# Ledger of designs, part 79: designed miniproteins, single chains, continued (2)

Each design is a single chain, and the fold is of that chain. pLDDT is the mean over its residues in the fold that is shown.

## One batch from the design tools (miniprotein)

Design m6738
Fold by ESMFold2-Fast:
Structure m6738 (fold): chain A 94 residues (1-94)
Amino acid sequence: SIGPFPKELLEALKELKKAGKTVKITIYGPKGSKATEIMKENFEKQIKEAGLTDTVSVELGDAEEPRIEFEIDGEVVDGEDLPAVVEAIRKALE
């Protein structure tokens, strides 16, 4: 879990919203994990507070190894690699 969204990521997502594009976040973890459920709730709260509910969707995935994936304009990137996520958003805005 990475905690709250960094400001740089929130600003990039707001630009994506202005462009009428969407992103899907998938939080992977062991089936029935409370940690992944809590992370989803925290992400959805931040998305709602930022006015991004129509831009960003959050889903849970089943995997033995925890990870976060961002899917932006058909590209899947590691959600823990903030520079890669921001670069994918910038590329989607070209």
Scores: mean pLDDT 82

Design m6739
Fold by ESMFold2-Fast:
Structure m6739 (fold): chain A 70 residues (1-70)
Amino acid sequence: ALRERVLAAAREAAAEYGEAGQFVLDVVRKSLEGGASLGELKSFAAMAAASLEDPAVGKAILDRVLAALD
């Protein structure tokens, strides 16, 4: 299921990137619980990743989440 794939990708990012990955995981989880559309989920994940201090880490996390949404 889409929800399971996205949460798995976000959890993998949290395990690899620590607090930065956990922050994106929390945004993804909250968005899914709130009934976000696919487009909204992509936008919220992108905004969360863009707010991270390290842009390379943000890009890596976002790429994983977006791959799970395809």
Scores: mean pLDDT 82

Design m6740
Fold by ESMFold2-Fast:
Structure m6740 (fold): chain A 69 residues (1-69)
Amino acid sequence: AASTPEGGRRAFETAQRLGGLDPERADRAATAAAIGASSGDLERGAELVLNQAPELTREQAEEVVRAAA
């Protein structure tokens, strides 16, 4: 779950734009990004996002985590 509705929405939209993900996969990536952002660990957050959306680059996954923050 996203820590804020605004952060979750930004992460969702960012995942869709960067990865061309369908809404369900973008939602999973956004949830992973919110967990990573809440822990303050960008690298771990990016790895959680990549587990949901392996087609993203590490830099794109980090962008999704930053959007969730």
Scores: mean pLDDT 78

Design m6741
Fold by ESMFold2-Fast:
Structure m6741 (fold): chain A 95 residues (1-95)
Amino acid sequence: MDVERARRYAEQALRYAREGKGGEAARYAVEAAGYASRAADREPGPESAEAGRKATEAGVEAAKTAHDQGDRLGTIRASGAAMGGAGATFQAGGP
């Protein structure tokens, strides 16, 4: 459940980033990182590590889009999501 939610939020964040919607992308990236962290805590392993990697990717792309739009708060939130996704990946035992 948390792995699936992390993936869905990350995919939606990446879609918003591609559409140039940095604020929405940042919000969804934060949700993805939160679910990836829960997955890493409850069910560590390759699937949770992959969810963490997807959340990291979503956070990075959301931060780029928000930065390009001059959305300072969105950039900060998305950067936090990228760090959270990376932390979740590490906690789940990913490389």
Scores: mean pLDDT 86

Design m6742
Fold by ESMFold2-Fast:
Structure m6742 (fold): chain A 84 residues (1-84)
Amino acid sequence: MLSASVSPRVVTGTTGTLTVSWTSDEPQTLTITVRDENGNVLKTATTSSTSVTLTVTAEPGNYTVIVESADGKEIAGDSFTMKE
């Protein structure tokens, strides 16, 4: 079972560093995607670790982080806000 979290959940300014962490029953390759509220992809990363650090540059607004297994069987997500 896949579960994901993002820290921090609030980023002040137009650029921030996010740590995306997850738990998984087995070691696996995961794709991490950052999307805006309209579903546009801002950032993508692939890793076999249990966490990744992402630098995001975006306008103020609400954003979603999606973590997906390579076989597509497991999807988890969390959200964060870019704030002025």
Scores: mean pLDDT 79

Design m6743
Fold by ESMFold2-Fast:
Formats: C-alpha cells, sequence, structure tokens
Structure m6743 (fold): chain A 62 residues (1-62)
C-alpha cells in the first residue's frame, strides 16, 4: 500500500466530506459521518468531485 499517494487522497476526502456535510445540513438531511465518508471515497474513485452530485448519491443510499 503506497502511503504517499494515499496522503493526497486523504486531504481531498476530508475537504469533500466537509463540503458534502455542509450541503446535507442545509437540506435538512441527516446521514452518519461514516456513510458520508464512504460515499465521498467511492465518488472520488469514480472521478466525481462535485459536492452536489455526491449529496444526491447519499440521498439515494438513505
Amino acid sequence: MVKISEHARENTLDLLTALVQQRLRKRGIEASESLVRETVTDMIDKGEVDPEVIVERIVERL
């Protein structure tokens, strides 16, 4: 496992997770931190970094 590559990914995950959590809160949607982080991780792996698209994905999983 290459920890150097994972460091940059971890920073991106933290940033997107925070942005997605803000958008969910504004919409009155409650989702666990683990669900948000898991979904953000999956979306980044697919090349998606738009917080609005990630929010819609989380809503689909609730």
Scores: mean pLDDT 75

Design m6744
Fold by ESMFold2-Fast:
Structure m6744 (fold): chain A 79 residues (1-79)
Amino acid sequence: MSLQQQLDQLQAQADALDAQDPVASVGPLLQAAATAIQLGDYQKAEQLYQRAVASAQTAPADIRPLVLASIDAEYAAAK
């Protein structure tokens, strides 16, 4: 599988999950953002990261700070 095919599959997975459970889309969105960075598409990576943050904002208040911190750490590590 090429990086482009991996990105396309991860975005499709995220879109499908976001329709049912936005928090479940966070993982695939972060993997898609990391794949976009590997492709050199930093604008796409930033857009996917912002989508993951928006989805995390729908999490219950007790876990939301942990999900957001995890997103920030994983995205920073991918750069």
Scores: mean pLDDT 81

Design m6745
Fold by ESMFold2-Fast:
Structure m6745 (fold): chain A 98 residues (1-98)
Amino acid sequence: TETITYEEFLAKPISEEALKEAEELAKELGITNEIAIRVYAAVKTHFPHAEVVADVENETVVITTPDKTIKIKLPSKETAEEVDELLLYPGLKAIEEA
């Protein structure tokens, strides 16, 4: 398991497509937290096929790849809750529209 800070994670380039998607989802959810939006976009940019879960209690995002588990430390529980909503919303929306 590798643990990095959100600041280190967000220092990497983010896809413009992933950022736009994150901003559109955030707008639908009423999320204005730039860190939560950018963390979601960075996850979709760098780990588009990985299993990703927000751990709200530990204020981390857990990314599981075939080779390792990466934990991204977030600045607050509120930020972790907003990242959790962004990660779950596309799946929940698909169920609601079915």
Scores: mean pLDDT 81

Design m6746
Fold by ESMFold2-Fast:
Structure m6746 (fold): chain A 97 residues (1-97)
Amino acid sequence: SPAEARLIELMRELIAELRALAAASTDPAARAALLEAVRRLEETIARLEAGEISPEEAVTETLEALDELIGRAPALAAEIAALAARFLAGYQEILAS
């Protein structure tokens, strides 16, 4: 659907932002946690594209991955929380359309 395509684009933008944080990080543990979150989001997109999960389930899995990432990279908690807020705002705009 057009809404699903917009959600996938929004999730891919989030992945790009997480990769940018990983590239800027000097902490190997934080970089590993960020790249693991990227892998989980890419798998969520693949399952959404395959029709294995709903858009709502994909959003839930994305937010759970970001929450776990905050726990694993607490020095980046503010930046990750800002990305989660932007993702949620973008999803609300998709739903309003």
Scores: mean pLDDT 91

Design m6747
Fold by ESMFold2-Fast:
Structure m6747 (fold): chain A 79 residues (1-79)
Amino acid sequence: DVNKKAGKIIEEYLKPLADKVEIEVTDDSITIKVTVDGVTQSELLQVTPDTNTLEELVERGKELGLIAIETAKRRAKIL
C-alpha cells in the first residue's frame, strides 16, 4: 500500500522535529498531525491522479509536515 508506506516515511522524518506526530492514512488522503509546545496543527495531503506515487506523496507530505511544525511553533508563541 503506497499511501501507508508514504505515511510511515513522513512520520519517521517528522518525529525528531516535533513533540508528537500522528499520521492518518486513507485511500484518498494522508493527514499529518504534529504537536509542538502543546499546540497541534493538522495538514491534509490529497491523493490525486497528479500526486499518487510514493516519491510524490513523501515529498509533498514532508513539505506539509514542515509547514505544520512551523505553524504550530508560531501559534504556541501567541497562545
Scores: mean pLDDT 82

Design m6748
Fold by ESMFold2-Fast:
Structure m6748 (fold): chain A 71 residues (1-71)
Amino acid sequence: SEAEEYHKKGLELMKEADRLEKEGAPESEVRELLQKALDYFLKAADLADPDSVLAGMSLIMAGVLRIILKR
């Protein structure tokens, strides 16, 4: 489903952000990837059935990213 694809893209961007952070990349580059991941998880949650595990997981990941991005 399109919701599953967006959720997967969010996870891939989070893995890339973690890799860049561990390699000492600038904070601005890491934050840009995390913001893109947040956008994908919000899109996944919007498209998924609201009672689905996918919607719940996507909203949890979005919540985690919002906390991280608040500094």
Scores: mean pLDDT 87

Design m6749
Fold by ESMFold2-Fast:
Structure m6749 (fold): chain A 66 residues (1-66)
Amino acid sequence: SLSDIYREIKNLEKKIDELKQRAATASPEERARLQTEIDNVQKELDELYKKFEELQKKRRAEQIAA
């Protein structure tokens, strides 16, 4: 459902924020590893955003077709 996707998006956004906070005080080596993890989580977010947009468009089409 849209609610399930939205909840997952919010969870991943929070994870990115936490990783960014950790990266701010990390060593260069740890920062590089954290950046890789941030990039991976961002890719998951991008795919969920696309899925969310697609489902929203389908729902809007159903409402407009009245």
Scores: mean pLDDT 83

Design m6750
Fold by ESMFold2-Fast:
Structure m6750 (fold): chain A 79 residues (1-79)
Amino acid sequence: EEVEKEIKEALKKLQETVDKVRSLPNLDDRIELLEKTRKEFEEKAKKASPEVAEIYQNFSDAVKRLIERLKKEEEEKKK
């Protein structure tokens, strides 16, 4: 099914983004890559059918939570 293919591609993109983030030494670069990925999922959600849009929105939200976690780690470093 096309929906299954689209979900699989989205999951692959999320995994590739996580792998790239791990290879980046700077927090700013990591956040930038994650924000770019979040925006891409939001744009795809706007163009997709309602069912597929919900999936992209969930991925966008997951990336947003990861960004918030990284920002908290930076604050913890500052104490």
Scores: mean pLDDT 78

Design m6751
Fold by ESMFold2-Fast:
Structure m6751 (fold): chain A 70 residues (1-70)
Amino acid sequence: VSEQELLDEVLVAMARMEAGIAKSIGASPEEVREMGERLLERARKLGASEETLAEIRRIFEETVREIEER
């Protein structure tokens, strides 16, 4: 596995963990969006692939949708 592939995998795992925890503790849609934006900024600076950035966005968008449907 390349360094890029490991980075991308770790960042996606981090996104899933953060989004899951936020949903579990009753975070607001706004708080979840802010978390997603912060992770995306860090991921981009770390050199994450565009595919990985898109997946991180999708994870947080999906979580926001689930919270709003409560």
Scores: mean pLDDT 83

Design m6752
Fold by ESMFold2-Fast:
Structure m6752 (fold): chain A 68 residues (1-68)
Amino acid sequence: PPQTLTLDELLELALSDDELFRFLGRLAVHEGRKHNLPEELVEALERAIAERDREAGVRVIREVHAQL
């Protein structure tokens, strides 16, 4: 099977790729809501995606995955 990149590798790429960032951000919002993570964390991620703040968004995505 093809090798998959790690989350950290994908997040590093997302810092320079808005489409990848938005894809990973939306996926993290979906997983955060599915696992009943704090609404404030999910809202912070949605805001970073809307504002195209990739640095803040990547930080919040890491926090979401740390709490899964």
Scores: mean pLDDT 80

Design m6753
Fold by ESMFold2-Fast:
Parts: C-alpha cells; structure tokens; sequence
Structure m6753 (fold): chain A 70 residues (1-70)
C-alpha cells in the first residue's frame, strides 16, 4: 500500500511514531497516512520501539531478532 510505504518512510526518517505523525500533519500528508500513524501511536504507547522495529523489519527472522533485543 502506498500509504503504508509512506508511514514506514516517515517512521524510519524521524525515529518515533509521534515525530513522524507531527511531520505528516505539518507536511499535509494524506488523511490515510495520518490515521495509520495515529493507530500505530495508540498501539505503540506501551511498546513503541518494538512496533517501529517490527514495521521496518524485512523478514520473519529479522523481526524475531529485533523482538529479542527488546
């Protein structure tokens, strides 16, 4: 999904879901991108780093490795 690709790009660029959401709103990104970032912020409230690393993981092995680090 183009919206999910943009969400991952913003998270990777800004390092946190909150900062990515602020910049998405500032740059007037699509409502779908903003809504997805707001959902990730809510889900990630207790586990933001794992959510960010999980969203950026390319493989199942990489996701497992990143989860074990946190």
Amino acid sequence: SPAMDKVRELIKKYGTIEKALEEAKKNKESQTVIDLLEVYKEIGKENEELVVKGALARTEEERKRLAEER
Scores: mean pLDDT 71

Design m6754
Fold by ESMFold2-Fast:
Structure m6754 (fold): chain A 87 residues (1-87)
Amino acid sequence: ALEEAVERAAEAAAAGDAEAMEAALEEVGKLSKSREELAAATAEALRRVAERLSPEQLAEMAGNAYPPQAVRDALAAQIARLEAAVA
């Protein structure tokens, strides 16, 4: 249930489907019992998206006002890891 919602959010984000991504993230919110669980699940969704996207696409997503701060932080951490790997 929660993991399936995380996977749907990642797939929708990678496909550029903002509406499907929003719906999947809403489901993650409904299934999460705590703010910590919500943050972890959302971070995992972004980690999966980051593995499927180029550094340029990740930078565009990090600039998007849509994701909550925890999601932006997870994305920024993944971008930093990718930059360290190529530099």
Scores: mean pLDDT 62

Design m6755
Fold by ESMFold2-Fast:
Structure m6755 (fold): chain A 70 residues (1-70)
Amino acid sequence: GAMAKAAGEKALKAAEESVKNALESAKKRGVEATGKVEQLGDTTAKATVTADGRTVVSTYENGELVELEV
């Protein structure tokens, strides 16, 4: 429904912003980084950032961080 779509868009935007901020931070530090965003479900999105041999995975639901793996 419309509420689920709004929640999914909010989660996706949170994940996109997380990746953007991480990539900008890495660029300022002179470190190469890659990032991707995946929509996992109607209300859930995942952000993956790899920099300096480390991978960080962040999972968002309705725009809130629900899981973080480093």
Scores: mean pLDDT 80

Design m6756
Fold by ESMFold2-Fast:
Structure m6756 (fold): chain A 81 residues (1-81)
Amino acid sequence: SEELTEKLLELLREAMEEAGVPEEEIERFLKEFRRGLAQSKTKDDMEAVVRIAAQEFAEFTGDQELARRLEAEGLELIRES
């Protein structure tokens, strides 16, 4: 749903802002994340996109705790939809 996609995009933005990621990089990550979510056919597909985004976030920022929180919150949003 559009509402779920918007919530997931906002969740990623908030995590990146908390990690101090520059706006240009935030925009790049959000575009890629939106593309992955748009190509998802099932909730399992969306969960895979969230896990990939959290892994890429961890690799880019080095913030393992924030990445784990991002993944957990993203998966909860999908499962509650």
Scores: mean pLDDT 88

Design m6757
Fold by ESMFold2-Fast:
Structure m6757 (fold): chain A 101 residues (1-101)
Amino acid sequence: SEAELLAEIARQAAEFLENVLKRYDVPPEVRELLEKAIELFRKAAEYAQKGDIEKARTLMREAVELLRKAADILEKSPDPELQEVGKELRDIADALEAFLE
């Protein structure tokens, strides 16, 4: 139950970030942060499915930190569309932190 929910949330987070990278031309530094976050979310899903909830939660917290760094960069962008993406990343990071405690 908790493992299945954690894996599902991690997969949805990774898919959302992949869609961001396909839709928006983000700065290279943001692309690197989001690609690393995607890898961490995918690994978190794998560990959750194997029953290693503690490892999965740790990897998700690391991914959330990368999302916050990406959000900080995008919110300072001169492009209003990228500023909105930054706000969405911040909202997702906040929601994930609340879920992870």
Scores: mean pLDDT 90

Design m6758
Fold by ESMFold2-Fast:
Structure m6758 (fold): chain A 58 residues (1-58)
Amino acid sequence: SDVDEAVELSIELNELLSKMPKEEKEKIKEDIAKFSLTSSAKEVVEYLKKVLEEVKKL
């Protein structure tokens, strides 16, 4: 469930990031990937929700 939610949030975030400059997009993707390596699925979901909220405000 948390894994599935993280996947869905990642898809939504990638759609929004496609509108951003390449360097900013790659940085955000790398930060998410790095965080995900040492985090639980629940922590990844909460992190993605925060990033998504910030990106939507831009």
Scores: mean pLDDT 79

Design m6759
Fold by ESMFold2-Fast:
Structure m6759 (fold): chain A 94 residues (1-94)
Amino acid sequence: MEIREIAEEAERLERELRERVAAGDPELREKGARLTALIERYVNSDPEEREELLKEFEETEDDERLRRLFLLRVKLAEYEKEHGPEEVERAIKE
């Protein structure tokens, strides 16, 4: 999957998440905040810690869209870490 497609899918899922929160799901807001913190920790962790974080997330999260968003956000963050933010912007703007 191209980095642009990953970014577009992540943006759509994040927009859907915000709309679901606005519709009165306060638990989903807390899940979204935890997801953001987990992604930041995951991309800064070593491989062994990443495996444990992924396992914990999969055991505690049943929302398929949040699981999908986690995977896409991790891929975007790793791509940015490897290639830099300018390369991400260039790939997305095509």
Scores: mean pLDDT 74

Design m6760
Fold by ESMFold2-Fast:
Structure m6760 (fold): chain A 91 residues (1-91)
Amino acid sequence: MEEEKKEILEKARKVADEVVARLSGILTPEQLRVVEEATFRAAIAILTEGMSIDEAVDFVLADVESRIPLTPEQREALRAAVREVFEKAFG
């Protein structure tokens, strides 16, 4: 129970950190904070609720765009980074 929770949180943190690292230099620090929170939540949902990678990508984009504006280039960079990191981690 405790080890499973630790593993879930650790993997979700790693996934969020990898997405943020890929978007460093493309997104502002404020945008990166929102992305980190959204990707962490999506990774938890994949691990605990059976959310698909496609649903998780859509969730992250919708959550981020509802909280902070993105340029079209930033939106596409975010979609690509989330999909690639999530497919590598969960596919």
Scores: mean pLDDT 85

Design m6761
Fold by ESMFold2-Fast:
Structure m6761 (fold): chain A 65 residues (1-65)
Amino acid sequence: ELVERFAEILRKHGGLPRDEAEEKARLVVKYLEEVSKRTGTPLETIGRVVLADPEAVLRIAEALS
């Protein structure tokens, strides 16, 4: 699941506790769902690109906080 994969990155690279990582991961996924909707790019495609860059995940999570 995409949320769990982002939560893992936020825990390992961002040092966030499990609950905060899961909550922020849901916000990241919701943001990417809106990007998918606006651009017509599949969510799985956007998700794979962002998952390849842990720093991008951290920046998106910070911007949404």
Scores: mean pLDDT 83

Design m6762
Fold by ESMFold2-Fast:
Structure m6762 (fold): chain A 82 residues (1-82)
Amino acid sequence: SDASLRAYLQSLGFSEAQADALLAFARRLGIPRERLVRALLLLSTQTVTVSELAAYAGLSRPTASALARRLAELGLHNVLPD
């Protein structure tokens, strides 16, 4: 649920407003919930490249790149350029 994803994002140090903004951003990009969860779980334990994030989460490279930039704006800097 959105509440569960919001709680998880808050556990990573995001505010409620930042979590809601990220969820809205993902919806606008057409990222399915389960793929966003996969991306966030990977990033909770590992530093990866944009290409590795795309492959693991099942996202296109442009979508993974856009998500990486948004996460960096929110203070999550463990997605590196290819």
Scores: mean pLDDT 82

Design m6763
Fold by ESMFold2-Fast:
Structure m6763 (fold): chain A 83 residues (1-83)
Amino acid sequence: MAEELLELGKQYLKNGDYEKSIEYYKRALEQLKDSTSVEALILQAIAYHNLSKAYEKLGDFEKAAEYYQKAVELAEKAQALRD
């Protein structure tokens, strides 16, 4: 499940394995790409937020900013759909 991939990505991020963290977050996003539920949007926002952190740690500030923007947009969309 996508949540399991997100947990693995977070584990690698904490251990300093940023490239493996990115791989698992991208796999989670691939599983969520066709989902339009509020829960899926929240999980996608979490994945993009953590991708931003991983790229920042790798010194790729342009990709970090891009993924952070995607995380914010998805979080705002999820909140708008809740009410």
Scores: mean pLDDT 85

Design m6764
Fold by ESMFold2-Fast:
Structure m6764 (fold): chain A 60 residues (1-60)
Amino acid sequence: SPESRAIARAILDAPPEKQVEIARRVAGRLTPQQRADLARHIRELSEDPEVAEELVAALG
């Protein structure tokens, strides 16, 4: 969704040392379906697959 894409962009634009903390905080406010959508957008928008998978793991 456009909202999930915007959240993914906001996480990736945050300082690297804060991205995992932000992802965990956001995940606590989302449904499982919304987390799956967010994970898809993180993988799509991230330039580093290892960073993408770390952030996706933080979502649960």
Scores: mean pLDDT 84

Design m6765
Fold by ESMFold2-Fast:
Structure m6765 (fold): chain A 110 residues (1-110)
Amino acid sequence: SAVEILEEIAELHKEFVDKFNEAKEAKDEAGMRQLIAEAAAKAIELIERFIKENELSEEQKKKIEENIAKLEEIRAEAADPNSKTPPEELAKRLDEVLGEIVEIMEENLS
């Protein structure tokens, strides 16, 4: 259900923040990048389930498709060993995109 998917996204975000902060304190940049890539991949899966289970307006579809593209970009950059983007910047982008997605999903339930 839409509510269950929102709860799974909230749990994903909380777990990501906790693990990312631990990796950051340990100065484990590779671990930070792996956590970002995994979180982005899981978020895409949850969003695709939401789209399949819920009827969206054209405006909501466009916004969600744009945010999926952003998540795919974040995932690709996090997984790229030649990427010069700091993991903290990728984490910030992930946080922003997840926030926008949650807002769209909550609007659909209102």
Scores: mean pLDDT 86

Design m6766
Fold by ESMFold2-Fast:
Structure m6766 (fold): chain A 97 residues (1-97)
Amino acid sequence: DRERRKEEIARALAGTTLQELDDIKARIKASTAELLKNTPNPEMRELIKRLGDLYLEVVDLTRKAKEGKISIDEFLDRLEEIEKELEELYEEIKKLL
């Protein structure tokens, strides 16, 4: 239900500050670095890096939507593409576990 997701996104954007987005970005970077520190396998390291990059892209898209640089429709379309890539990436990670 696209309209329900758009309303949910608008509500989330209104409730999130730019400082909170910076904090989330810092947390993603820290978590990615910690996972990489404990992961010697090169294939798994590449998947973890891709996972971190996708989450950082979500934060950047959220910031752009909050700043009015993109529409909620464009934000949702791009978010759905990222969600699909995340699902594929989680399946690849699962195969290496």
Scores: mean pLDDT 86

Design m6767
Fold by ESMFold2-Fast:
Order: C-alpha cells, then structure tokens, then sequence
Structure m6767 (fold): chain A 84 residues (1-84)
C-alpha cells in the first residue's frame, strides 16, 4: 500500500507532466492535450468540467494544491461509495 506522501509524490509527477510550460499551473488546454497523449477522448465540455471542479479561484488555472485537494476529495468519495 502507498503512503499519503508516496501518493502525493505520484500526483506531483503527474501534475508536472500535464504542466508542459512549467509555469506551476494547469490550463484546460494542457489537461486536454495530456489526456489525448494517453489515448483518452474526453470532450472539451468534460475537460472544462474537470478544470472547474479543481479550480477554487475561478481563474481557469489549477495550481498543484488545488489539484491535490481535488484528488483527495475523489479518494474520499470513492471510499464512501465502496462502503456497503
């Protein structure tokens, strides 16, 4: 099993892979290109919804902290759905 620190390090590497220009934020365009590079066919609307879910500031840019918080939220939601 992965520790929380090991999981964070994995997500930090994923964030860096998405952040192609290295400015420390993810845009909808960068996220869409990253998903397409892995063979995923998400619509513009689906990618926009994902960015809006992560983007607390409403500026259209996702920081690493916002990305990690969104991931943690999804992990907790998944745990709740798995409880019988």
Amino acid sequence: SYSDEEIENVWRQIFKDIDKDGDGVITKEELKEWLESWGYNYSDEEVEKLVKEMDKNGDGKVTFDEFLEWRNKKVEENKKLREE
Scores: mean pLDDT 74

Design m6768
Fold by ESMFold2-Fast:
Structure m6768 (fold): chain A 90 residues (1-90)
Amino acid sequence: SQEEFLEKVKEIVAEVLARHAAELSPAEQARIRALVDEVIEEAERENLSPEEFVLLLLERYAEHYATLSPAAQRAMGEILGRVIEYREEL
């Protein structure tokens, strides 16, 4: 279900941010959470499929990439990679 998919996305974000906690400031962690939460909120409003969610997350990552620190770029890239992998297993 969409609810199960979005809950897994939240779990992935929490796990990745915990793994990168030493390299990310609290503000950077909050920014990454906010970026993903925006995509989750849009997915809930528009009833997006997992595929549509991945495409939107990719678009937001590309849009914000240059404004993220190298550590935030790595963390966000890992989130995106894990979400893509999970979607492919559906």
Scores: mean pLDDT 87

Design m6769
Fold by ESMFold2-Fast:
Structure m6769 (fold): chain A 82 residues (1-82)
Amino acid sequence: MSKEELFRESELGIELISAGVYDLILKTRKLSKEEEIELLKKKIEHLERALRLAREIGEPEETIKAIEEELRKARERLKELE
């Protein structure tokens, strides 16, 4: 594993953890509509970055598909609120 590969894997991990933190807040907190929209947008940003990184690294198809499904669900929820 090169330093570049390690950094890209670390970046993917950070983006997935960040998306997971926003998801946890969305599921556990009583939020206003405006707060839910803001947090969903942040979750979507992190998932989009994670998806790009996962594809660049060549993550297993199952991992890529899981990120795509989470992103689809977040976008669907955002559309319901807008």
Scores: mean pLDDT 83

Design m6770
Fold by ESMFold2-Fast:
Structure m6770 (fold): chain A 78 residues (1-78)
Amino acid sequence: MEELEKFAEKMLERAREIAKEAKRIIESGGDELEYQILLGMLHLILGVLKLLNKKEPTPALEKAVEEIDRLIEELESL
């Protein structure tokens, strides 16, 4: 399960980077299409992690799912 935990951690790190970039775009009044693509990438990552957590529940996957879901909600509330 070490590989799965590391995968969850790496995906969460990537999701945080994507969310930060998406927030900068929306705050600057930038490209709406670019924002939607980044948001779509976050939803894809969330979907993959949710499926993995359903098959092999781990604390790392649960944490990643919860945090990415919150990041998406925060962005969509802007």
Scores: mean pLDDT 84

Design m6771
Fold by ESMFold2-Fast:
Structure m6771 (fold): chain A 77 residues (1-77)
Amino acid sequence: MRIGIVYFDAEKGIVVLREDAGDGMVKLTGLSGAPGSDEERKELVIKTIKEIAPDAKIESVRVTEKGLVVVEATVKK
């Protein structure tokens, strides 16, 4: 698998990674470590993923013990 950065915004504290999953599938992983409420940060990351790929299916949303928001989504090409 090849992993690449497709979005980076230092001011918002967001990065989105793209992985080619084979069979025409793409996995997007959105990350945010910005301070704020978990709900606000989750919504911001989901919005960013949807702006990159409007047809993306949000598969999981979680917050790590260190407060990092992780959103995983898939898109079929």
Scores: mean pLDDT 77

Design m6772
Fold by ESMFold2-Fast:
Structure m6772 (fold): chain A 92 residues (1-92)
Amino acid sequence: SAAERERIERLLFAALYATKALDAQEALIKAKAPQSEIQAVRDALQASVPAVREEARRLAETTSLEEAEALVDATKKRLYDARKAIAEEKAK
């Protein structure tokens, strides 16, 4: 159904965007980037939203709900690990 496809698309968008954000964040941390560069990359990431949405929409045609949920779960683990590392660094 259209509603089910929209749900799959939303899950895929969340997973794809989170993965892109995490990859960008890891690169910035590795480079010890200043706040201005971090903000510029964050702005560029937000500007990529239409492209990521297009990719999610395309993938939703052939991705099952179960597959989409599994991708979200995998990205949630990466997000948890990354946020924990940042929180521990901020506490020092």
Scores: mean pLDDT 84

